# Designed miniproteins, single chains, continued (5): the designs that were tried, part 6

Each design is a single chain, and the fold is of that chain. pLDDT is the mean over its residues in the fold that is shown.

## One batch from the design tools (miniprotein)

Design m16176
Fold by ESMFold2-Fast:
Structure m16176 (fold): chain A 84 residues (1-84)
Amino acid sequence: MSLKEYAEKVIEEAVALSEEAKTLLEEVAASLTIMMATVVLKEAEKRELSEEEKEELKKLLDKALAKAKQPQPATDRKLIRQPA
């Protein structure tokens, strides 16, 4: 899988996480992952990267995506409740 294809898949998954996010923290984490993957996608188009750099970028995107869907249960927030 190319770096471009990988970044596109990360964006797709992060967008899905953003739409399913129930807390601001989850929304921010997903949005950061989208931004990182978008930057990688643009850089892959503008310059040739070594295979080592491509693998490092893929791992970075994997870690960002894992963090975005990580820490808290989707309904853990009880402090902030919106009326209606």
Scores: mean pLDDT 72

Design m16177
Fold by ESMFold2-Fast:
Structure m16177 (fold): chain A 94 residues (1-94)
Amino acid sequence: VHPNLGVTHNNLGLVYQSQGNLDEAIKHYEKAIEIYKKALELNPEDVETRLNLAASLNNLGLVYQDQGNLDEAKKHYDEAGVIELKLAVDKVLK
């Protein structure tokens, strides 16, 4: 899995979201999330990939929130929060 491809999809999602094309934004954020999750199967401790996954999940949550899909938004925010909390704990423990 190429993590730079995930960054490209996340950036495309941001562009579509800024244009108000929420359906395309969702597709690209979902593809970024898929790519990052596959990368973490090979290297679970990769800090950069975990940060990128959390960012894409937060972005997807924002799109669902904008659509009024609060349950879907919460699901993605909760998943991002778990990743962010683990990263914060790992940083304290070195």
Scores: mean pLDDT 85

Design m16178
Fold by ESMFold2-Fast:
Structure m16178 (fold): chain A 82 residues (1-82)
Amino acid sequence: DVGRLVDLGRRYLRQGDLDRAQRYLDQASRLASQTLTVYDPRTIDTILLRGELQRLQGNYTTSDSNFRIARSVDPQRYDRWR
């Protein structure tokens, strides 16, 4: 379940456990690409949380790329996330 993996990724990201957050968000990303469209809220949440994770890791270029994708696909969800 992509939603469960997203929730776990968000929880560990809030706790500062970036390694576990990355593991669950990478799983969510793979599963979402296989089972969901890019317009599904769970896919957008995965992209946004991976962007935030990458920013916290100092990977600003990849972070910016993910935020740009989310903004182009679902600008309203992106604005609510901010």
Scores: mean pLDDT 86

Design m16179
Fold by ESMFold2-Fast:
Structure m16179 (fold): chain A 64 residues (1-64)
Amino acid sequence: EEIAKRLAEAYRNLALWARDQGDEETAEFWEKVAEEAESGKLTDFEKRVIAMRDGGLAAARALA
């Protein structure tokens, strides 16, 4: 669905950024994650990444 496509785009952008920084292993990792997201199947890993991003912001606020 649309969310899966947006996530795939975000992951591909992360892969491009990582490759620009010289981190090919991280770039390959994000490319594979993007393919999974594009297939419309959100993995538990992807759900955890989203939760950690949102949780990290809440934790940073609580610790400030």
Scores: mean pLDDT 66

Design m16180
Fold by ESMFold2-Fast:
Structure m16180 (fold): chain A 88 residues (1-88)
Amino acid sequence: KKEAIEKAVKALEEAIEKAREGKAIDPELAEEAVKYLEEAKENIKDLSKLSEAADDLAAAVSLMYEVPEMRATGDELAKVFGEAVEAI
């Protein structure tokens, strides 16, 4: 339970750094993706906000999929988040 949430937070932190790197490619898209990822990171720590965290993640992954270099990070993030929600 705690380990699953910690793994999801780590994946979100890695995705945030990757999205910030994408600012060199598309600054507007990168900033929007970072916003959703940071919201998901805050919400995943509160069990009553898991639905909001999932919505934020879906928005961020959708944005990351527009940039080929970020797709693998988006796929890994979606997988880790799904595992975290299942473990709660």
Scores: mean pLDDT 75

Design m16181
Fold by ESMFold2-Fast:
Structure m16181 (fold): chain A 55 residues (1-55)
Amino acid sequence: HMSLAERIALYEDQIASLERLAKLYREKGDVEKAEIYEQNIARLRATLAALRAQA
């Protein structure tokens, strides 16, 4: 079993990685890819908030 703390840490790491990618695509002018990553980040942040509420 993955602990709640381990799951929270995993989502935090995933969000950080996607934020770096979104920034890179924004800097390249690839707005479409940046937007996709930003939407995924928003979804992951919602999941993370729900997990933190259980702690």
Scores: mean pLDDT 86

Design m16182
Fold by ESMFold2-Fast:
Structure m16182 (fold): chain A 65 residues (1-65)
Amino acid sequence: MKVGDIVRVTEIVNPALAKKLGLKVGDEVEVLEIHPDGSLKVRNLKTGKEVVIPAGAVVLEKLPK
């Protein structure tokens, strides 16, 4: 994935963290930043909320163009 990609949350690996970040399966997010530790800063397109997702907390799939 790259900055500016729209990706969908397909699986929740860490449910407690996903709840804290306001993420649900099926949410679409825009990738704003990719951090060196593998975490992603994203904006939830449904809520407008920006959050940092730690590596491995959720499974994300890139949506087609």
Scores: mean pLDDT 80

Design m16183
Fold by ESMFold2-Fast:
Structure m16183 (fold): chain A 97 residues (1-97)
Amino acid sequence: MTAEDKEFIKRGLQKYFNLPEEEADEIIEEAEKKGEFETLLKALKAIENGEESPEAKELIRKTLFFLTNYVLKKLYGIEANSEEELLEALKKVAAEQ
């Protein structure tokens, strides 16, 4: 992975998801650990280019799942292995507020 790829992801996370720089750096480290770096990079490139193909939509969906799961794990200690488990985790967090 190149420094240019990491900088692109960092800027994309800040621009499209309103994440602070510190959070973007932590997300990049987590993506590298989970083997999600390439998916995240491709999804952000698809967003930047306005790509609407089924392949681009699937990459973006996977990236949203990864990012939401990362936030839930970091803030609430909840980890989901599927979109269904993620939805259940979100409902649980909402009920605890």
Scores: mean pLDDT 77

Design m16184
Fold by ESMFold2-Fast:
Structure m16184 (fold): chain A 94 residues (1-94)
Amino acid sequence: EKIEKAKELIDKASQLLTEPSRALEAGDIETAKELMRQALKYLKEAAELINDEGVKRAAENIEKMLESDDPFELEVALALASILLTITKKYLEK
């Protein structure tokens, strides 16, 4: 089922988003970006499975923020990715 595959991808994204804040605090910007890029990739794949163009576009917009080397902008990107994950997961639980 496409919904079950989307849930698995969301769970993988959720696990990846637990570590970027610690990487940013340690000054490891590249590790934080890599973890967030992987999580956003899983979010985009889940969005395609559920045919949600809004979630896909939101993930793509956050991915563009990862081109920054500013830790503040990266923390904002992390917060937005976490919000998007939470909203998407809530829709899949129905």
Scores: mean pLDDT 84

Design m16185
Fold by ESMFold2-Fast:
Structure m16185 (fold): chain A 55 residues (1-55)
Amino acid sequence: MLSAAQRRALTETMLAVIDGEISEEEGAKRMLEAGISKETVDLALFNAEKTRELL
């Protein structure tokens, strides 16, 4: 389970990736630095890619 701080970091980083403000590589780095697991990061980035495909 993610902490409140990790959930905030995840949400803000994912929005920045979806908006094209940062790359997926930079997004992954930020989430890992926040202590989010690689598995959760990979799933979040997969969801961001799918969201962009719908735009």
Scores: mean pLDDT 78

Design m16186
Fold by ESMFold2-Fast:
Structure m16186 (fold): chain A 59 residues (1-59)
Amino acid sequence: SKAVIRALALKEARELGIDAEALLAAGLSVDQIAEVIQRRTGLSRERARTIAETLVRYA
């Protein structure tokens, strides 16, 4: 369910060295979170955006 998807997305972010809970608590948009992920991990914009959308949708 939503809680499991959220937990898995947060785990993926932590494994990438990203404090996704802090970004969500700060009220960052999908685009802003995607930019943080891209800058810190070197992932493509498309992949970073997919992770950000999952984090925001299941927050």
Scores: mean pLDDT 82

Design m16187
Fold by ESMFold2-Fast:
Structure m16187 (fold): chain A 73 residues (1-73)
Amino acid sequence: AERVRELLLEAARREGASAEELARLEANFDALLETLRRLGVSLEELERLLELTLTDPARAEALIEEWAERVRA
């Protein structure tokens, strides 16, 4: 989970998140992961999404659409 946490914080920093926003994200990280797990999103999928968000946003959008279809099924 550490890699996912680091990628999430890096993505938030690139989006201009404040120190307070970063602290809130870090404090709620476990709750966020639990919510995503309930939606059927694995840590591996989340890690891939975050890496794609930083390197290839178009592929990140495609992955989100796949998750949305899976949740509806």
Scores: mean pLDDT 73

Design m16188
Fold by ESMFold2-Fast:
Structure m16188 (fold): chain A 66 residues (1-66)
Amino acid sequence: MEKVVLRTEGYADTEEAARIAAEMGVRELEELAKERGLEVVDKESSVEYDEAKNKYRVTAVVTAEK
């Protein structure tokens, strides 16, 4: 099966804002995958503090199949 990975990244000033952004990002990518006729098979998000920027890095990833 062909796998398609959809990803979004951003930064947030607080851990709480980063967690909210991660949840919203996953939701948006899931909707996008469904609009493209893809089946969502995995959802992941991560929040990591970036000391160089003094911000929280937010990543949302949705893996889908055709």
Scores: mean pLDDT 83

Design m16189
Fold by ESMFold2-Fast:
Structure m16189 (fold): chain A 89 residues (1-89)
Amino acid sequence: SMAALREELLKRAREMLEKTGAKEIEPLAREAVDVVMEASKLSPEEARKVLGKFAQDFAKKTKDLSEEVKEAFGKLVEEMVRLVLEALA
């Protein structure tokens, strides 16, 4: 179900936040889950545009964070996108 997918995405976001200790980005991680879930309802072309804009906005918001935190969050977003696309297949 879509509710179960959202819970899985939130779980992975929590694991990343615990691993990195970057609690200040928790609101951004929750926003990523919401954006990816909304993108799952769009056509592949529209989803790509929404996800691309989010990635660009994320890069600006995380500019002052460590490279390790940026890399961990980037991997999280890639994993969330993969899980959503897999659930729709």
Scores: mean pLDDT 77

Design m16190
Fold by ESMFold2-Fast:
Structure m16190 (fold): chain A 80 residues (1-80)
Amino acid sequence: KTKEFIEEANKFAEEVREELLKAGASPEQADRVAEHVKNALLAKYYGNELLARYHLKQAVDVAREAGLPELAEKIEERVL
């Protein structure tokens, strides 16, 4: 249950990281977005809505700043 959720969260965060790197984002930007995505999913899973919204906003804002609005929408849909 929890282990499976963590694996799926890590997998999605890694997909986000790869898409950012492929689009020319820096490794630092890609790592930051992936970490926020993972933390948003974990926070939501544990019922911490405020923390989930914080991390979601950080991930979405950085993805949009990197010129990837479609990725930002995908992140938002996956977390919400």
Scores: mean pLDDT 84

Design m16191
Fold by ESMFold2-Fast:
Structure m16191 (fold): chain A 95 residues (1-95)
Amino acid sequence: MEISEENKEKVRKAIVKYVEEYLPESIREKYEFDPNDDEKAIKAFLDYLEEKLKLPRDVMPEGTLTIIARIAGLSTETVRRAFLEIVKELEEKEK
């Protein structure tokens, strides 16, 4: 499925905002969250999902997905697809 770069950017920004507003400060400090570095912010979010929620890196909880979709102004389906592409790109860079 083709996700536009514009929609991926909206989802990256929505994830950053979600981490800033919805995750505890202790989680942000533990994962060295930097709101000015999208890759670090997304990495912190993925580490939180995997370590604390015991979810696969490419799986977002439905409640979290709904909040990110509202922030991004996108459908939950679009956010889910964009999130998969963002995770794939980030994992390729971290190898």
Scores: mean pLDDT 75

Design m16192
Fold by ESMFold2-Fast:
Structure m16192 (fold): chain A 82 residues (1-82)
Amino acid sequence: DPELLAKIQEVIDELEALGDDFTALMAAAALRLGDEETARRLVEAARAGDVEGVAELIREFYSKLGLAEEGEAMAQAILKDR
């Protein structure tokens, strides 16, 4: 879907400009899975410099996918790199 790819690229470009490549990848993944709300909230948290908010959104997103253990590991990695 060219429109979805364009939205993913816009999100990546915006968050990379903020120096947050990891949140860019997570927001892109949420968009690919049709979770536009999670992608929007991730972008908002990244713009605010809210590292704890990004970590919590990743936990919620992965928990919805049945990947709660992976989501927790990713959230912990983000918080440690703070």
Scores: mean pLDDT 77

Design m16193
Fold by ESMFold2-Fast:
Formats: sequence, C-alpha cells, structure tokens
Structure m16193 (fold): chain A 90 residues (1-90)
Amino acid sequence: TDQINQIIDNTINQISQINPSVTPQIQNIYDQYRPIIEQSSPRDMRRITSGMYNDMINIITQHDPNNTQGIQIISSTRGQIQAIIDQAIA
C-alpha cells in the first residue's frame, strides 16, 4: 500500500509539471480514493484504482483534449500499480 501511494504521489507531481491548473482536481480525486485503496484487498484494489484513473483522465481531457501526455502518465502509473497488485495476488 505504501508503494502504491508513493507511485500515485509521483504521478500527481509529474502532472503538476505539465498542467498545474488540473493538479488540485487530480489531488482531490486521489484524496477521495486513498482511504478506500488502503482498506481494500489486492483484488478489489484493481477495480478501485481503475475508477480513479478514469476520473483523472476525464479531468485531464476536459482541460486539454488534444494533449495526450497526461493520459500517458496515468497509463504508465496504471501499469506500475497493476504489476504490484499482480505480484501481491500471485
């Protein structure tokens, strides 16, 4: 869980370098999901984090629909977190 939280914090920092105006909304989404993630089983965590990524992507696309860089950052984060969850389930 600490590792997943660190990855998400790093992701938000990367987004803040690209588009600081969306960062408070992205942070607010994470703050809503964080206690749910910390209370979740590894299997439930996949579903919960997928919901979080979708909410974050929606905010990014609302502010800059032609800029895919933020979406690529979220996709990379998803891959990293899914790998950790898969290892915890295995």
Scores: mean pLDDT 79

Design m16194
Fold by ESMFold2-Fast:
Structure m16194 (fold): chain A 65 residues (1-65)
Amino acid sequence: SAELKKIEEEIREELKKLLDEEVKENPTPEVIEGVEERRYRLDNPETMPEIEKERLKGLLEKKKK
């Protein structure tokens, strides 16, 4: 539904902010590379590992109340 899509987009934006913060706190090549990969997966959920999908589902359920 459109409402679920909006919640998912909001969660993705929050996760992207956390990724940006991770780079700011630990700007090593390994962290930057890992963050770029995770950002790519957030924009392309088909490439997301099962554990990341399950975590996103948990965050969605929490936001839905």
Scores: mean pLDDT 73

Design m16195
Fold by ESMFold2-Fast:
Structure m16195 (fold): chain A 56 residues (1-56)
Amino acid sequence: SEENIEKANRYAALAVVLGQQGDIAGARAALEKAREFGGEESAEKAENALVQNGVL
């Protein structure tokens, strides 16, 4: 649903913020939540950004 995609996008954004703050466990949990709401593309982009920046 559109509501689930909105939630997924918010969790993907949260993962990036938490990762940048050094909360690796929080970043991973937020990525998992993004995927649970069907946001695999958003989660993958966020995870790739964190990997590129040496966070994950």
Scores: mean pLDDT 83

Design m16196
Fold by ESMFold2-Fast:
Structure m16196 (fold): chain A 94 residues (1-94)
Amino acid sequence: SEEKLLERVENAIREVAEKHGVKLSDEQVREIAENVVKIYKESKTLKEAKEKMRKFVTEYLQSLGVDKEKAEEIAKDIVNRVLLTLFEALIEGV
């Protein structure tokens, strides 16, 4: 189900953000999760998905007051964890 997929992606985002010392609200985590899942579904290649997800997450974190360099580092880690989560969900039929 889409809800189960979103919950798994939300948990991935929250865990990575927390590891980097960034506290995101549940609403912010959900908004990031919905947008990266949408980007994944609409992208024609994995490279396109990864580039668009990184750009989205970087810009989102900057809008919350995270500096550019730190936002880029966190976004890279979030996107890598999200892609792993999406691949696992795809294999499991979730």
Scores: mean pLDDT 87

Design m16197
Fold by ESMFold2-Fast:
Structure m16197 (fold): chain A 87 residues (1-87)
Amino acid sequence: LQELIDRLAEAVAAGDWAAAEELDARLAEELKRIAEQGPEGEKRAKLLLLEAQIAVGRAARPSLSPEQQAELDAAIARLEAKRRELE
């Protein structure tokens, strides 16, 4: 699963949106499977989704405008706060 997150971030950093879309779909399927394993699985899936969103956001940042970068930085900060809350 971590390999999927890493590949997704790499695809986003490379601007390969077709690969990013495919990897995002695969990640969503794996997260759903993990969440269906009960409360611990649901928590794990939520944490992994937050990690993936943060990694993707950071990978996309260099290709964004300054205004979009500011919005992304605020969004990443919020995602990091949610991740800490789920510890």
Scores: mean pLDDT 82

Design m16198
Fold by ESMFold2-Fast:
Structure m16198 (fold): chain A 65 residues (1-65)
Amino acid sequence: MSTREIFKAARIIIEETGLPLDKAYEIAKKILSTNGDIDKATQILVEETGLSEEKAREIAKKILE
């Protein structure tokens, strides 16, 4: 997994949640470690951000597509 892919995912998280870069980067690493598992990525986003499952799923799809 490249650092570039993690930063791209982190940017999406920042735009959707307003979290600082370091926090978004750590969440991005966790999401990308799911190997494209939308359900697991959605759960990580809910637990880390407090967003609804519906909104977290939209973000997960946006990152993993």
Scores: mean pLDDT 81

Design m16199
Fold by ESMFold2-Fast:
Structure m16199 (fold): chain A 59 residues (1-59)
Amino acid sequence: MKSEVGSYDKDAEVVQETLPSGTIIITTTYKSGEKYLDRIEFDLETGELVSATGEKVKK
């Protein structure tokens, strides 16, 4: 991608992790301690989006 706009605040840390299954996990942690977890699954054969979920996580 050539530009990333509006995806994260200056007070947020974004971590992306790709699992061997092809699932991408995006964890957004705010300096306030709030966390949001997005789980995105792609079909490895076609590259099509299979599922996407997002939930607030309190640690």
Scores: mean pLDDT 64

Design m16200
Fold by ESMFold2-Fast:
Structure m16200 (fold): chain A 99 residues (1-99)
Amino acid sequence: MTLEEAARRAREGAERFRKLAEQSKDPKLQNILKQASTALEGAARAMENGDYGGAIERARALKQLSDIAEKNGYTDLAKELRELADFVIEAARAAGGRA
């Protein structure tokens, strides 16, 4: 996985979750999706700027959102958020020489 690919996937995830939030009639789901979108945009920007620590911090926030989604019964969303978070952490660690 390249850092550029991770940043691209984070941006794509952010756009997708923003659109899903706009379409959602569930306030809890809408709030989780908005927060996930913001965290992914922040992670992409951090990776693009060489701030790998910032990218990992944003990915950890995404893992916390995954736990919240799971507790609220959004199992598929929780899995997707966790997978995206792990992808960002692995790419940022590899780029930062912590592979």
Scores: mean pLDDT 85

Design m16201
Fold by ESMFold2-Fast:
Structure m16201 (fold): chain A 84 residues (1-84)
Amino acid sequence: SGLDLALEAYYLAREGKGEKALELAKEAIRQGAPDLAVANAALILGKQGAVEQAEEVLRMLKEAGASRTALELAEEGVRLAKEK
């Protein structure tokens, strides 16, 4: 399911596998994953300093019409990535 892909993206991001995490986050959005689950992956990418991957997930969430709460969470990820 999309949720399972979003959760796998989160775990891959925690392992520093940012590129693979981004690929799964993209597929999660395509399969209708909850936007907050995908935003959590962006937050973890950000905490790992994966700027480009965190920004791309935020961009995809904006294009998908994600909720304000999900967008704010993903934006926090991008902010944290840029501080490293």
Scores: mean pLDDT 88

Design m16202
Fold by ESMFold2-Fast:
Order: structure tokens, then sequence, then C-alpha cells
Structure m16202 (fold): chain A 65 residues (1-65)
């Protein structure tokens, strides 16, 4: 049902954010992944004095499908 699709998508988003963070760290960046509530993930990447922040919500991803 809808709840199962949401739970699967949340797990997939978390895994993708984790992989992006690991890849950034392998290139010498500092990366953190946070769950900030309401099925929303925040990825912070710091490299060579520059800081990039990406925020992705499960609700936004569901609307894109």
Amino acid sequence: GAAEKREKLKKELKERMKKLAEKAESQGAKATVEEIGDDTFKLTIEHKGEKKVLTVSVDEALKAL
C-alpha cells in the first residue's frame, strides 16, 4: 500500500544520501547526513572551504513520481 511505498522510498533515500556522503569523504571532503524530521534528510558537504547543503524530503520525492 501507500505506507509501504513511503517506507521503501525513505530507506532508499537514506541509503543514497549515505553513499553520496561516503563518496564525498573518499574525495577528501567532510560530509554529514542528518534526518531532520518529517522523513526529510539533510546532506552537508564541506570541501576546500566551501559548504554545500542538500535537503530532500520523502513527500517531495513522492510528488515527483
Scores: mean pLDDT 77

Design m16203
Fold by ESMFold2-Fast:
Structure m16203 (fold): chain A 65 residues (1-65)
Amino acid sequence: SMAAREAEVRAILDEAVAAGQLSEEAGRELFETAREFELSPEEVRHILDVALTQAPLGRAAARAA
């Protein structure tokens, strides 16, 4: 269901925020983007992996989001 998909996406982003890989603002923005474009959890994981790979420094990752 759509609700289950959104919950899974939120869990992925919340985990990244809790791990310090993403700011709370960036997590919220990515969640809204995923919701708007109906992105799958797999697509969200891919976007997050690419973003973290392009910004290996914590400060750079926070600024890029």
Scores: mean pLDDT 74

Design m16204
Fold by ESMFold2-Fast:
Structure m16204 (fold): chain A 100 residues (1-100)
Amino acid sequence: SEEEVKEKMMEVFSEGMEELIRLILEWGARTGDWAGEQAALDALAAISRAMKEAYDAGASPEELLELFEKRAAEIAPLLPPEARAVLDRTLEEMRRLVEE
């Protein structure tokens, strides 16, 4: 059902966000770029809020995917390469759920 697809998308999104936060914190600790770490974490917090608000407002799977694709493109330049890889995998997994 559409609701089951949306629930699975939000689970994938949440797992991806948790891994991204971990990688950003590891990157910040390794490089000492605390300003870059904070900017990346703030960007992830903003996308998490936007996705939760859209989900709660009854957005479709396609609308949730479009929102995440747009926000992912905006935040990608703020992320280290290993975090960009996780972002890309999370997006691809969410896309697969919508296509099924």
Scores: mean pLDDT 88

Design m16205
Fold by ESMFold2-Fast:
Structure m16205 (fold): chain A 62 residues (1-62)
Amino acid sequence: AAAALAAEAANLLNALIAQKGSLTLVDLLEATDALVAKGVSLPAAIIAVTNTALALLAAQNA
């Protein structure tokens, strides 16, 4: 489900933020690769990670 993918992407990105204090493009690629390793298609993984990263950016700008 799209909601489950978004939650998984959020968990991965939040874990990276907790480890590093920030997100880089490399971290987004690593999160995408982790979803693909779990059996998510590459396009679905890219969309989930990108949407989550954009939501984090929107929160930062609010």
Scores: mean pLDDT 76

Design m16206
Fold by ESMFold2-Fast:
Structure m16206 (fold): chain A 77 residues (1-77)
Amino acid sequence: MEEERRKRLLEDLASLPTLEAQLKAEGYHPEGVEALVYSEKEILLRQLGGPKEEVDEYRKKADEAAKKIGAVSGELL
């Protein structure tokens, strides 16, 4: 993986808690925001070639959050 791309993916991953807090503060549904954030973490970790265990963990969290709001996994706000 190219170093500059890896750095950008890591910065995106690190910014997700701030994005989550901002969306919740703006009045978006907490479970929907959590589903979105966990889905993005899974995607970024997979692109970084991260540990399978971490990718699987965030995929599971995204699926559980999406299930709670009654929609298909990884497609919600």
Scores: mean pLDDT 74

Design m16207
Fold by ESMFold2-Fast:
Structure m16207 (fold): chain A 118 residues (1-118)
Amino acid sequence: MEEKAERTVEAMADAITLIIQELKNLGYEELAKELAEAARKTLEKVREALKASEDEERVERIKELAEKALELAEKGDYEGAIEALIEALEEAKPLLDEEGQKEAEELIELLEKAKEAI
């Protein structure tokens, strides 16, 4: 479980890093900075929630979505990567406390803005 949580969050972080780099290449430096800060906060909460979760099927779905997001981002399909990340965060929201759910919603809103910008 712990290794799955770490791999899942690493895949999400790597996918977001590729999206941030594309936003910077397109001139959206402010959005890239906001996305990086929101991701850092949210992904720490997601890591702890995945480690603590007894819902193994949900954790596996989140992991598969995170790995899909990274694969799509590595191929240059940033729109597809963002959609997979949003789906992973929506699946993770029920595992988070109220503060974590709010942070996840803020990250989702920034990812939706990134999708519109790309």
Scores: mean pLDDT 89

Design m16208
Fold by ESMFold2-Fast:
Structure m16208 (fold): chain A 65 residues (1-65)
Amino acid sequence: ATPEEVENARLLRESVLEYVKKLTPEQAKRVIDALRAAAEHARSKGLDEVAQVLEETIREIEKLL
């Protein structure tokens, strides 16, 4: 991934974390499932840095639950 793509993923992470704080635990788990699928897909495409940002986002969401 390019540095710009990684930075865009980090900015999206901040927005997702603010959004998830307003969700129920069940809704937040659905967001985690979607991010997990996206991270696995990114890994399969060799976008390891993007996958790492997505995986870190999942960990931060789980910390808020």
Scores: mean pLDDT 80

Design m16209
Fold by ESMFold2-Fast:
Structure m16209 (fold): chain A 93 residues (1-93)
Amino acid sequence: MEELLQAALEAIRAGDVEAFSEHLMKLLKELLPDPSKHEQLVEAVSTLLAEAERHLPPEVAEALREGIFRFLEPIDPELAAQVRERMEALLAG
């Protein structure tokens, strides 16, 4: 889990959008089935989406964000809302 988060952060900083997206989706799939890990999911996914906003072109960051929320909202709309709120807080400082 921790290694996967670090790999995703390294990929985004290197500009490797494909590797970043793969690591982000693996992280989501590992954390999503276990409700006890949802707090970790919110922090990890929101951090990765905030890093994407800082390092990627705006259109690419927006497409990644929209893709994640379109995946997450049908599964758990409250969890999706928590990720959005945390991401916005991280981007605001």
Scores: mean pLDDT 81

Design m16210
Fold by ESMFold2-Fast:
Structure m16210 (fold): chain A 77 residues (1-77)
Amino acid sequence: MTEAELAERIGETLLKAYEKAEETKTVTKEDLADLVVEALRARGAPQAVLDEVRNSDIEELAKIATELALAALRERE
């Protein structure tokens, strides 16, 4: 899986969750924030960043997730 493929998959997953939340309200902003926070925590992000993410919009959460995925892929050895 390339960095582009991973970023696309994360973006599509978040977009699909957003579409579902908009149509059925099954997935909330809090659910998406929790997913991104968990990913950031696994990467060792400081608490200040985690708190900022929890207060972000769905669109901003998707941006953060994409940037995080790209950064992780560029970080090699």
Scores: mean pLDDT 64

Design m16211
Fold by ESMFold2-Fast:
Structure m16211 (fold): chain A 79 residues (1-79)
Amino acid sequence: SKEEQQEIARLIGAGLRLLGAAIDGELEERLGKPVPGVTEEEIEAGRKWVELWKKSEKTEENLLKLLKEARELVEKILA
């Protein structure tokens, strides 16, 4: 359904936001200065989520759990 498609899009969007935060953290290290618009807390959350993604077996159940965890982190930390 359209509602199910929107929910999946939101979950994927949350994962992409955390991936973006992890990338910004790498950029900060390379530039030796803060990236505007991202906090240290957001970078830490992104790095931890990306590490979980890399270590997890890519089953349907694990992928869904990882994306739901990303959404919770985005709702609490990433505005």
Scores: mean pLDDT 82

